# Designed miniproteins, single chains, continued (5): the designs that were tried, part 26

Each design is a single chain, and the fold is of that chain. pLDDT is the mean over its residues in the fold that is shown.

## One batch from the design tools (miniprotein)

Design m16935
Fold by ESMFold2-Fast:
Structure m16935 (fold): chain A 65 residues (1-65)
Amino acid sequence: MTEEQVLEALRRVVESGVEQGLSEEEMRKIIDLVLRHFMETRGLPEEVAERLRRQALEYLEQLLG
């Protein structure tokens, strides 16, 4: 699994959550849970996960305004 594939999955999760009316706090928790899952099941490095978390949160902020 590539960093780009994980980022795309995170972006889809963010878009779906925003469309469902989830709060920023709820979305932050979901992003952390998804990244934790990839770290535990796919061996995603912590440094890569932190970069992806930042990018997902930036995307969330763009969608929320």
Scores: mean pLDDT 82

Design m16936
Fold by ESMFold2-Fast:
Structure m16936 (fold): chain A 89 residues (1-89)
Amino acid sequence: SAKEEIEKLIEELRELAERSPDEHARLVLLIGVQEAERFLKEGNLKEAAETIYKAAKAAAEMLRDVDPELAERAEKIAERAKELLEKLE
């Protein structure tokens, strides 16, 4: 279900935050987790997916020069969130 996929993406954002050496990227990801969880609890699946997409995209940009592997993981999370958002439209 879309809800289960969002829950999985939130967990992957959290794991990415824990692994991120950049403090700013870590903060952006954790804020994204909190906001996405709030939207999910409200039943706002589209806003949850959009929140995940924006947080992951921002983190990817921040991590590109610091940890390219984590930046790529962030890009993949963003891609999956975008695909989910498009299906919810």
Scores: mean pLDDT 88

Design m16937
Fold by ESMFold2-Fast:
Structure m16937 (fold): chain A 111 residues (1-111)
Amino acid sequence: SPEDVVLELVRLLLEAGALLEDLAAASTDPAVREALLAGAERLSRLALELLEGLRARDWEGVLRLAREAVELLDEAVAFGRAAGLPADALARLEEIRRRVRELRRRLEELV
């Protein structure tokens, strides 16, 4: 159902946010730490907005937020590569991004 797709998107965004927070805690570079924490905050905000859109049955808003989530994860992966984040963390971010892109496509087909 479209509801199940949105709930899985929310779960993945929160997983990505937690990963960015863990990476920030491990970082010795203040600029990298600040960027990762800002990314985690943006992911948490998008997750909340997706839940609010789902509750309101605002499918146009949900689709827009799903597109924003893909863009944010693209930015996070690009930043992580440039900043030299650990390969295992980058692989997890790339897998989350792949799953979020797939869920966005499924949402577009369902609503």
Scores: mean pLDDT 91

Design m16938
Fold by ESMFold2-Fast:
Structure m16938 (fold): chain A 72 residues (1-72)
Amino acid sequence: MLEAEQLVALGLMYYSIGKLLASKGDYEAAIESYRKAIRLFEEAERLGNPEAAAHRREAEAALAEAEAKLKE
């Protein structure tokens, strides 16, 4: 398995991709990227990374916003 630090780095990458896709109005693709980021942050959190929970909460908030936009 990846180290917790590598999982956080990958999660941040998917989070950034999600933000970019959302800025283009591609909310469906943004949602998938945010879900991948959340899973990576959850794994990093299980491995004891102290920052992963904060990153997960930010990704969850972005996911909820993208889901709300998709319904509009």
Scores: mean pLDDT 86

Design m16939
Fold by ESMFold2-Fast:
Structure m16939 (fold): chain A 59 residues (1-59)
Amino acid sequence: SMAILEEIVRAARESGAKALQLLRDNRDVLSREQAVEALQRAGLSEANATAAWEAAVAL
């Protein structure tokens, strides 16, 4: 949903740990592309945004 993507953007600007937890909690309803785009809007490079998503979905 758009609301969770905006929450991720806000979290990523304030706390990497909070952003990572939101990605993990919502990994089943988010695509990699949506998560990476949201993180890039928060100021991360594509490489760092992709790495954050991969860390979130790794168990």
Scores: mean pLDDT 81

Design m16940
Fold by ESMFold2-Fast:
Structure m16940 (fold): chain A 69 residues (1-69)
Amino acid sequence: KLEEISRLFGEAVRLRKELVAQGKTEEAQKVNELILEASDALMNGDLDKAIELLREAVEYGRKALEEAK
């Protein structure tokens, strides 16, 4: 479970950096907010919520990169 969180966190951070590099500041900020919410869930011991938020961050980041104009 913690290993899954670590992997998802790393992927979300990578996607955020790619969005920033492409000038997609608003999308990068959304991914960052989901990462911060997941961190808060981890601090409260809610591992399931942390995983859910990180999965949302990864999916959002991937979609944002695909919908580039």
Scores: mean pLDDT 80

Design m16941
Fold by ESMFold2-Fast:
Structure m16941 (fold): chain A 61 residues (1-61)
Amino acid sequence: MERVEEAKKAIENGDFERAIELARQAVDDGDYETALEIAKLLEKAGYSEEGDRIGMLAATR
């Protein structure tokens, strides 16, 4: 939950690298729900390819 909020703020500030890092950390920790929410935020912000990749990783693992 907190990672989603931090990722949302990062995206609003244009720090997409930080949002991607938070999503990868969530996947590594087994927090797939958080990773999927961050992926949706990235897709909405125009990072659809990266969002799709993160979403696929979270859904497969």
Scores: mean pLDDT 75

Design m16942
Fold by ESMFold2-Fast:
Structure m16942 (fold): chain A 62 residues (1-62)
Amino acid sequence: DEYRKLAVEYYKKGEEAADKGDYVSASEYLGKAVLAAQKYLGTGHGGMGLAAISEALAKEEK
């Protein structure tokens, strides 16, 4: 649960940075969101991407 909240927060910070045109910070936050989502899901896999973020967001809505 802690990592799920962290993943959502980093994703939101990444979106905010992208909206401001700060793509460097956006990439950093999105990377942290993916790592937090991976820890939440317990996957431990290196092959992660938008799927991990989508899973974290789906559980946030539930």
Scores: mean pLDDT 68

Design m16943
Fold by ESMFold2-Fast:
Structure m16943 (fold): chain A 86 residues (1-86)
Amino acid sequence: GEEKELIELADRLAKEGEEYLKKAEEAYKKGDEEKAKKYLLEAEIYLGLLGIVLGLAKLLGLEEAARYIEEKIRELEERIKEFKKK
C-alpha cells in the first residue's frame, strides 16, 4: 500500500544521497575540493527530499513509513556531518 510505496521511495532517495556522498569523499581524497563540494550539495539535496517524503508520511498518518524514513534521514545526516568535519 501507500506505506510500502513511501518506504521504497525513501530507500531510493537515501541510496542516491549515499552515492553522491561517496563521490564527494572520492573527490576530496583526490584533492578536488570543487567537485567534493558539488557532490556534497547533491547529497544534501537528497537529504532534503527525504524530509519532504517524511512530511508527506506524517500528513497521511503513515506511522510505520514515517518512522522508517526518519531513521534513513538520521543515518544520512550523521554521515554528511561526519564528512563535513574533515
Scores: mean pLDDT 88

Design m16944
Fold by ESMFold2-Fast:
Structure m16944 (fold): chain A 126 residues (1-126)
Amino acid sequence: MDFLSRLFRRVFLEGEPLSPEERAQLERLVAEYQERIEKAPNDHTAWLLLGMALLLLGRYEEAVEYFQKAIELNPDDYLAWAYLGLALYKLGRYEEAVEYFEKALKLNPNYELAKKFLKLAKEKLG
């Protein structure tokens, strides 16, 4: 989690690209979390972490599916709502992104990533 959380901050809040080494580590984490989900399909954290790794790798459509499952298992996880919104924002689905960022902020009003991308998504809609 610490590795993914630091990369999320650097990539999405600070706008810095991934290194080739970080991309290779993310691909390994995707495989590890897929195995974890097969063994424990109700582990909402594993679904969240797999979605985060996919989102960092630019695999936005896949990330949406994993975050939806994380929300199904734990609807109180503001990170899953915020990251689903971010994936939808990256896909150009701005109206849906707004709805999910607003849900994330209802659970955690101070979450800076959701605040930032909610503003950006609303600007895209006019």
Scores: mean pLDDT 89

Design m16945
Fold by ESMFold2-Fast:
Structure m16945 (fold): chain A 91 residues (1-91)
Amino acid sequence: SALLELAEAYVAAQDALADRAPREEILEKAKEAARLALEALRAAGMEDAAARLERLLEELLNASEEEFEAKFRAFAAALGEALTALARQEE
């Protein structure tokens, strides 16, 4: 399911940060998770959640080395909120 793919991408992005993977690898996994989440949120009519997630992704992509972990945590929190909202929408 699309929700399962998103959950797997979300875990993969967090695991990459925890494993101290290169920034480029963490960003590729974050972009994939965001792509899946944005598609699902827009399909569900959750435009405000989609706009917030897109903004946090942009902030992550433009983060300095010092800001990167904090910006990733903010992005991951919004992605987790999106997963929760989408799961409730399927009920």
Scores: mean pLDDT 85

Design m16946
Fold by ESMFold2-Fast:
Parts: structure tokens; sequence; C-alpha cells
Structure m16946 (fold): chain A 67 residues (1-67)
């Protein structure tokens, strides 16, 4: 297996996780906002890490309010 193929698989897994978290956070806060962020991350995978960080931070904040 090539290192490039491993990298692409990791990126795809991260994008799927990002989309799942964005949907969950969106349902607790703003569906349209997080749906757009997930779509932008899919269109620009190189920036997915930045969007992932923002979404994870938003999830932590929403979880604190839920708890």
Amino acid sequence: SSAEEEGKKKQEERLKELEKIAEEVGKMTDLEKYKKIAEEARKNPSKAGQYYGEIVNAKAEAEKKKA
C-alpha cells in the first residue's frame, strides 16, 4: 500500500467524522450553519482540519449546556 493511499483514507475518515459531528452539533444549535461548514470541508479537504477543530469546540460547548 502506498503512503498516499493511506493519507487519502485517513482524510476521508476525518471528513466523515467531521460531517457526523457537524450534524449532531447543528441539531443542538444551528443546522444551516454547521451543514455549510461540513459542505465547505468536503469541498476543501486541505482545510478540513480547521473546520474539524471549530466543530469539535462547538460540540464541547453544546454538550456543557446539555449537561
Scores: mean pLDDT 76

Design m16947
Fold by ESMFold2-Fast:
Structure m16947 (fold): chain A 83 residues (1-83)
Amino acid sequence: LYEEAKKKIEEAERLVEEAEELKKKGASEEEIQKLLDEAEKKVREAVDLLIEALNDGKISKEEFEELGKRAAEIAERIVALRE
């Protein structure tokens, strides 16, 4: 659960980085939005896994907060890139 959530967060971070690079190069809005939609899906899946792991007592509150903060930062970057 924790490792799966972490992997999804890392994958979402890569997708956002790719979207940022494409935006700087003047790529199409459609291409950028597709990457952002995929990143959003991975963040959502990661948060669901973190909630499950916390409820099952498999992770600490500190571990939840660490990955949760990363998820929130990714979500903020996605919002900024959509504007």
Scores: mean pLDDT 83

Design m16948
Fold by ESMFold2-Fast:
Structure m16948 (fold): chain A 76 residues (1-76)
Amino acid sequence: SAALEAGKKGDPQYNVELGATLLLDPDEEARIAAAKALGQIGRKEGSVGYLYNAQKYDPSERVRKAAAEALKKIGW
């Protein structure tokens, strides 16, 4: 739920969970949502590695673009 997610905002473990979704989820839309969420949270530490990997190596151009925009949002 949105309330549960808000309770995890700024938690490094929440960034790890989003990073795992971004790199491992078979659903393209789930990976796009994870990249956008990482950008929205705006934490560089722990997020940059996940987003950089997705930007370079994800098979979906849409996911790579979402990861690139998230990196731009967090100032990478």
Scores: mean pLDDT 76

Design m16949
Fold by ESMFold2-Fast:
Structure m16949 (fold): chain A 76 residues (1-76)
Amino acid sequence: SSLERRGVSLYVAGQILYMAGEYERAAELYREAARLFEAAGSPDVAAILRQLADALAAAGREEEAARARARAEELA
């Protein structure tokens, strides 16, 4: 689906930014990827939310990281 294809593209771009230490930008892309995967009914939403939580924590956004982690645990 178009949602899944866009979600994968954003996720891959987010991983590249995360590897580059661009944690806030990676978190933005992971958040959009998670929304698209959730809208598509993907089983991968929990995994994307864990990556989002890691990026948010690395960016110092600890409360948002905790919320993303809790959301991932609800979906597992």
Scores: mean pLDDT 87

Design m16950
Fold by ESMFold2-Fast:
Structure m16950 (fold): chain A 73 residues (1-73)
Amino acid sequence: MTVFEKAGLPKELADLLAPFEKHVLDVRRIGEGVYEIIVDKSAAPEFKAALDAAGFDYEVEELENIVKFTVKL
């Protein structure tokens, strides 16, 4: 299991996050099937492309040094 799966994230999201582990600054569940993921700006374009490729619905908020993704499963 990935570190994210062990932390209680759904397997599909945990598997998607695994390659970005060193760039993920925070992950939390903010609702039923809704996850807030904070990623550093250097990895944000690749992470966004991975979410798009996987077909996840998400919202993006770009901040100065981080990007916040709100992912809906």
Scores: mean pLDDT 80

Design m16951
Fold by ESMFold2-Fast:
Structure m16951 (fold): chain A 96 residues (1-96)
Amino acid sequence: SLESLRADAAADVETLKRATAELLAEAAKALEAGDVRRATVLTTAASLYVSVLELAGETELARAVREEIRKATEALDAGDLKAAAEHLRRAAKIAE
């Protein structure tokens, strides 16, 4: 039924939100440990999930998460791993 399809889509969106939050939280932990390569891989994966969430209609969530990822990237470019990790943690909380 159409109601069943909508319920399945909503469950998939919630699963994807949780997965995105987990990837961003792990990326922040990687930066706190000085592992910039691991953080970059995890943040890239999270950004792909954010794009899927945007296609699913989560436009405001996708925008907010991308803004925090952008700020994290700017902090990394400035050599501020602590600020970058804090922005990734905020992104993770938004994705929940």
Scores: mean pLDDT 88

Design m16952
Fold by ESMFold2-Fast:
Structure m16952 (fold): chain A 57 residues (1-57)
Amino acid sequence: MKKEEAEKYLAEAEKAIKENDITKALEYLRKAIEADDSEEIKKRAKELVLEGKKIAE
């Protein structure tokens, strides 16, 4: 279930980024990596961080 939890957190982070809630997005990205630190999850988390960074700056 750890990978499923990470996917769920990534989905929540994506929604938060779409709503311009960068703090919430970063919290979910951290939780996703804590749930599953596989390359796939880390890659998706990095992409979402870059999207959030672009919105914040």
Scores: mean pLDDT 75

Design m16954
Fold by ESMFold2-Fast:
Structure m16954 (fold): chain A 57 residues (1-57)
Amino acid sequence: MSDVEAAERVLEAARTSTSRATLLAAIHEAQKLIEESKDEEARRLAEEAVRVAQEKL
């Protein structure tokens, strides 16, 4: 799985989930992608996932 595909899945989970546990897990995975990924698109998608999940918490 590419970093972009991983970030897209995390963003989708953040957008569709209402579970606090799932949203916190999405933030954790997104932050890991931001720190470890060298792909600018993946980092942008991961940053959006953090934002979306935090707005729901």
Scores: mean pLDDT 82

Design m16955
Fold by ESMFold2-Fast:
Structure m16955 (fold): chain A 90 residues (1-90)
Amino acid sequence: DDFERLRKALEDPEGLEKAAAEVHELITEASKRVDELIEKNGLSEEQRNEVARLLIAGMLLATSYALQGKLDEARKVIEETVKKAEELAK
């Protein structure tokens, strides 16, 4: 289980690097989706700032869930963040 693997990483100093890598991949995918939305819709500076605030909050929350072994919740937070970015891009 991904959760069990992540929990073991948190209990072992060498395992923390692997947990960080999984979290980084989730965040990287979210960032690419948001960048595509910004480019596709030509967001204004105000909209870009609002998207940036959403992304930072979502990344922090997703990281927190992933470090707790809750990868499904981390993915859900990322998807919700992307959805909110899509709403702002209108």
Scores: mean pLDDT 70

Design m16956
Fold by ESMFold2-Fast:
Structure m16956 (fold): chain A 99 residues (1-99)
Amino acid sequence: KIEEAIKYLEEARDNLVKAADLTDDPFLQAELTLLFIQVNMALEAAKNKDYDTAIKLAKSVQKRLEELLERVSGPARDYLEKALENVKKAIKYLEEAKK
C-alpha cells in the first residue's frame, strides 16, 4: 500500500513539472513550484512512515489543485487534472497504509 502511495505522489510531482513547462504565466509557475515542494514533503513523510503528515500535505495539495482547475485552461490543465487524480489515489493508499 505505501509503495503505491509513493508511486502516485511521484507521478503527481512529474505532472506538476509538465504543467509548469507548458505555462507562460509566472504566477501559475510560482504556484506550481510551491505545490511541487509540498508533494516532495509528502513523499518524504510517506517514506518515513509519517502517514498523518503525508496525508495532511497531500490533502492540502488536492485542495489547491481543485482551486487552480477552476481558472486554469489550455495545455497545462490536462497535467493538473492528472496531478489531482494522482494525489487522490495517493491519499487513498496512505489512509490504507495507516490502518
Scores: mean pLDDT 87

Design m16957
Fold by ESMFold2-Fast:
Structure m16957 (fold): chain A 69 residues (1-69)
Amino acid sequence: SAEELAAEARRLLAEAERALREGDLPTAQKLIDRASDLAVRLVILGAEEEAREIAARIQELTRRLQSLQ
């Protein structure tokens, strides 16, 4: 379901934020990539609100990752 995909994406992004805090940039990138795949699936399912929320968080964490490289 869209709710389950959104919950999984939020979990992956929380783990990505932890990886960024620990300086594990490769792990953070992989988690962001996995969450991005779920965001695309949410768009296809018409879960626009959840997709928008997750996309915004992906953008925030991607900017943080880029600033640490």
Scores: mean pLDDT 88

Design m16958
Fold by ESMFold2-Fast:
Parts: C-alpha cells; sequence; structure tokens
Structure m16958 (fold): chain A 65 residues (1-65)
C-alpha cells in the first residue's frame, strides 16, 4: 500500500541520517538507499507482502543497531 511505502521511506531517511552522522560517505548512503528502495518497489510490484514487511523490519533493526 502507499502507506507502507511512506513508512519505508521515513525509515530510509532515518537510516541515512544515522549513517551520515557516523561518517559514512554521502554517495555510499545514496547508493544504499536506492538499492533498498528498488528492492521494496519490486516486492510491492510482485505483491510479496511478506518481503515488504521483512524489508521494513530490516531497516528498523539497522537503525536500532
Amino acid sequence: SMEKKKEFEKLLEELAEKAKSLGVDEKDVEEGVETARKKFEEAVKNKDWELVEELIELVKEAIER
């Protein structure tokens, strides 16, 4: 759903800010975000809602580390 996409985008923004605060190069952060976004869009396109939820959880876990 569009709501899940908005949730995922907010989580990616939080992860990107955390990575930047840790000194990760901005280009590497952008590449990582784009890769995650593509995987999420493909899961949504394939109606793989289990993978959509898994990707959301993976980003949440990465933020909490």
Scores: mean pLDDT 81

Design m16959
Fold by ESMFold2-Fast:
Structure m16959 (fold): chain A 59 residues (1-59)
Amino acid sequence: MTPAENAEWLGELINRLGIRTLDELLAYLKAQGAPQELLDTVETLRRAAAVGRETARRL
């Protein structure tokens, strides 16, 4: 799967739950007892999203 596809999935989930940050998404997943592999994936995307936000702001 592409990084863009994963970003879209997270964006849709964030909008549906009223979550404004990937940090809140991570907290939500921890509360649901998500496996560590999924938590690691969200952390990776949070880091990538921070970089992407800087780029997108200038586009």
Scores: mean pLDDT 65

Design m16960
Fold by ESMFold2-Fast:
Structure m16960 (fold): chain A 60 residues (1-60)
Amino acid sequence: SLKDEALKLMEEAIEAIKEGKMEKAKELADKFHELVSQLPLEEAEEIKKYALEKMEKVEA
């Protein structure tokens, strides 16, 4: 599903950030936002919140 694809892209973007692959991270983040824009509003908000929580745990 689009939701599952968005979640996978988010995880891959976070992994790329951890590996210092910033260009790959940007590409994955752009694709993530494109997929999220195609989701129903409620699902998009849930995924954005989940991504924010994941990013918060990665940052020092």
Scores: mean pLDDT 78

Design m16961
Fold by ESMFold2-Fast:
Structure m16961 (fold): chain A 56 residues (1-56)
Amino acid sequence: SEVERLVAEHELSKNPLLRDAVENGLSDEKAKEIAEELKISVERAKRRVENARKLL
């Protein structure tokens, strides 16, 4: 939806590591760094990247 897309774009603007993973691909190393930055699990970080990619 438009609202979910705008929320995803806003999150990417605030999180450079997340934006890089969406634009250039996700590695296990990047997923770990995103997880530490956002204080979530690595699996959650990977899911956030996948969800953002699907909306954009």
Scores: mean pLDDT 78

Design m16963
Fold by ESMFold2-Fast:
Structure m16963 (fold): chain A 56 residues (1-56)
Amino acid sequence: MKEELEKLLEEAEELEREGVRAVLAGDHQTMARLAARSKEIRERIEELAKELGIEI
């Protein structure tokens, strides 16, 4: 896969883990920010995967 796609996948995974930790800590504001950013990254991953002909 392309390096850019791989970096986005890693960043999305990190943000998801941080989001889970924020939920467990009761930090709903941080959770909301991380969730919004994760959504944007995921949409871009799907867009790039579609252009590259990769099934995600």
Scores: mean pLDDT 75

Design m16964
Fold by ESMFold2-Fast:
Structure m16964 (fold): chain A 71 residues (1-71)
Amino acid sequence: RLEETLRRTAELARALAPLARADPALAARVRAVLGEFEARLREAVEAGDEEAALAAAEEATARLEALAAEA
């Protein structure tokens, strides 16, 4: 479940990469989502909180999906 969600997050980031290359504003928004995700994931891992890690990954996935839909 966490591994599956992380894989989905990575797939979305990869799919957005060509669009972000052409659009600096989209690139900044993607970086903001990934930065927030990385900070939350790091904190959850340090705390040993697998549910918090999963929640962070799910939120990042949803935000990246929204960005992909409007790009």
Scores: mean pLDDT 77

Design m16965
Fold by ESMFold2-Fast:
Structure m16965 (fold): chain A 96 residues (1-96)
Amino acid sequence: EVKELLEEAVKAGEEAIDAYNSGDREKTIEAAKRLLEIAQELLEKSTDPNVQSLARALQKAAEGLIKALEEGNDFEADIYASLLAMITYLLKKELE
């Protein structure tokens, strides 16, 4: 269950970053909202402190990215997209 959620988080994170890099704001927001749902489930189901820390970081990055895109704050959007890419990489390492 937790492994399946980690795999979904990695996939959604990669989709969000690909959409962001292609300039597709609507797809980026959609993927980021899906990441918020996955992060909440990870926090509820995982007892691993590393997974919980990554899930909290994922929530902050996804929330920040959504807000920055909705407000048209390109500088903040770049910061949160970069943070999201790093968190996605670290989540992928947890699957090893």
Scores: mean pLDDT 87

Design m16966
Fold by ESMFold2-Fast:
Structure m16966 (fold): chain A 68 residues (1-68)
Amino acid sequence: SLGEEAEKAIREGDLKKAAEIVAEMLRAGDTSDVGYLVSLLGHKLPQKTRELAQAVIDRDAERLLSLV
């Protein structure tokens, strides 16, 4: 699944790939696990955690990508 691919990318340190997958999920209207995935991204990017969470609340895929 897209969520599993995103989690794998986060674990491997490919945050750009993870953000691309999460952005795809947001554009598709699939909000399943997006909050969980973004919390994992926030742990890798602690200075951007609030902005990442806000991008998900706003469903702004382009802003999410710009933060990574």
Scores: mean pLDDT 83

Design m16967
Fold by ESMFold2-Fast:
Structure m16967 (fold): chain A 78 residues (1-78)
Amino acid sequence: MREEALKTAEALAKALAIDEEKTRAALDESIAALDLPEEVRARLAELAREALEAIRAGDLEKATELLLEIAELYLEAE
């Protein structure tokens, strides 16, 4: 859970270092493909954007918290 979110943040940091534009596009496409209400998808996209900016800033703790919020929102959305 928190360890998994941190590992995800580390993996995203590596992906951003390799190709930031493709990493951002892939994440946006993944969220858009979710069978969830538009309002939930919009919120997930906002949180994902904030998480990527936290990773770029080197703030892995903030990125981990944002990824946990994403997971919680996804689980609550049915």
Scores: mean pLDDT 78

Design m16968
Fold by ESMFold2-Fast:
Structure m16968 (fold): chain A 76 residues (1-76)
Amino acid sequence: SLEADINAGVAEVAAAVARLLAEIAEKKGDKEAAEKYRKAAELFREAARAYEAGDIEKGEELHEKGMELLREGDEL
């Protein structure tokens, strides 16, 4: 579906951004933030796969968890 395809694409972009944030945090020595961002990237990749499989509910849940970890990393 168009919605699932769009959501999968958004999740893939979110995963790429989270990976970049993790690398930046690692270079700065922010180990806790780097770990949060890596975890977020994993969750966004899982969300993208769920959306690709047509599991919108699972995709949404995983995406929300990824967003929570991004917030936690930003607050460190």
Scores: mean pLDDT 87

Design m16969
Fold by ESMFold2-Fast:
Structure m16969 (fold): chain A 94 residues (1-94)
Amino acid sequence: MEELLRRSRELAREIAEELERAMAEALAEAFGLDGPEALLAAWLRLEREGKSALVRKLWELARQVAAGKISPAEARAALEAALRAAGLDPAEIA
C-alpha cells in the first residue's frame, strides 16, 4: 500500500510540473517570448526565494490567458507590474 501511495504522489508531482510547463508555454507565446524556459526558470528562482505568492499569481495569469479571459497585452502588463513590485527587472524575463 505505501508503494502505491508513493507512486501516486510522484505521478501527481509529474502532472503538476507538466501543467506548469504548459501554462508557461501558453504565457510565453501570449507575451511573444522566446520559449517557456525563461518563464519556468524565473518561477523556480522565485520559489527558491520564498516568493511563492508571486509564482501563484503568475500561474493564475497564465491560466486566464489560456482560457481567453484576458488579452495577452493585459497579461504582459500585469506580469511586468508584479515583477517590478517584487523588485525584479521585467527584462530578465523577456
Scores: mean pLDDT 67

Design m16970
Fold by ESMFold2-Fast:
Structure m16970 (fold): chain A 77 residues (1-77)
Amino acid sequence: MEEAVRKLREAADAFSQGDYEKAIELLEEAVKSGDPEVAKQAAEMARYLSEYARRQGKEELAEKFDEVAKLATEKAK
């Protein structure tokens, strides 16, 4: 759990630094941890980042975050 939560924090930090590919990678790693609570948080974060990317005109990036949100939602079950 702590390891996976750390990856969520690292994903947020990477996004704040403009390293979107790193943020996606870290979110995917957090989702793969197998913790449903972490997966739920990752899904919420990915949906928020997808909406942010669309507002910035970055549709391809938004699509990548949507895929992460979909994966995280499945793992939260």
Scores: mean pLDDT 80

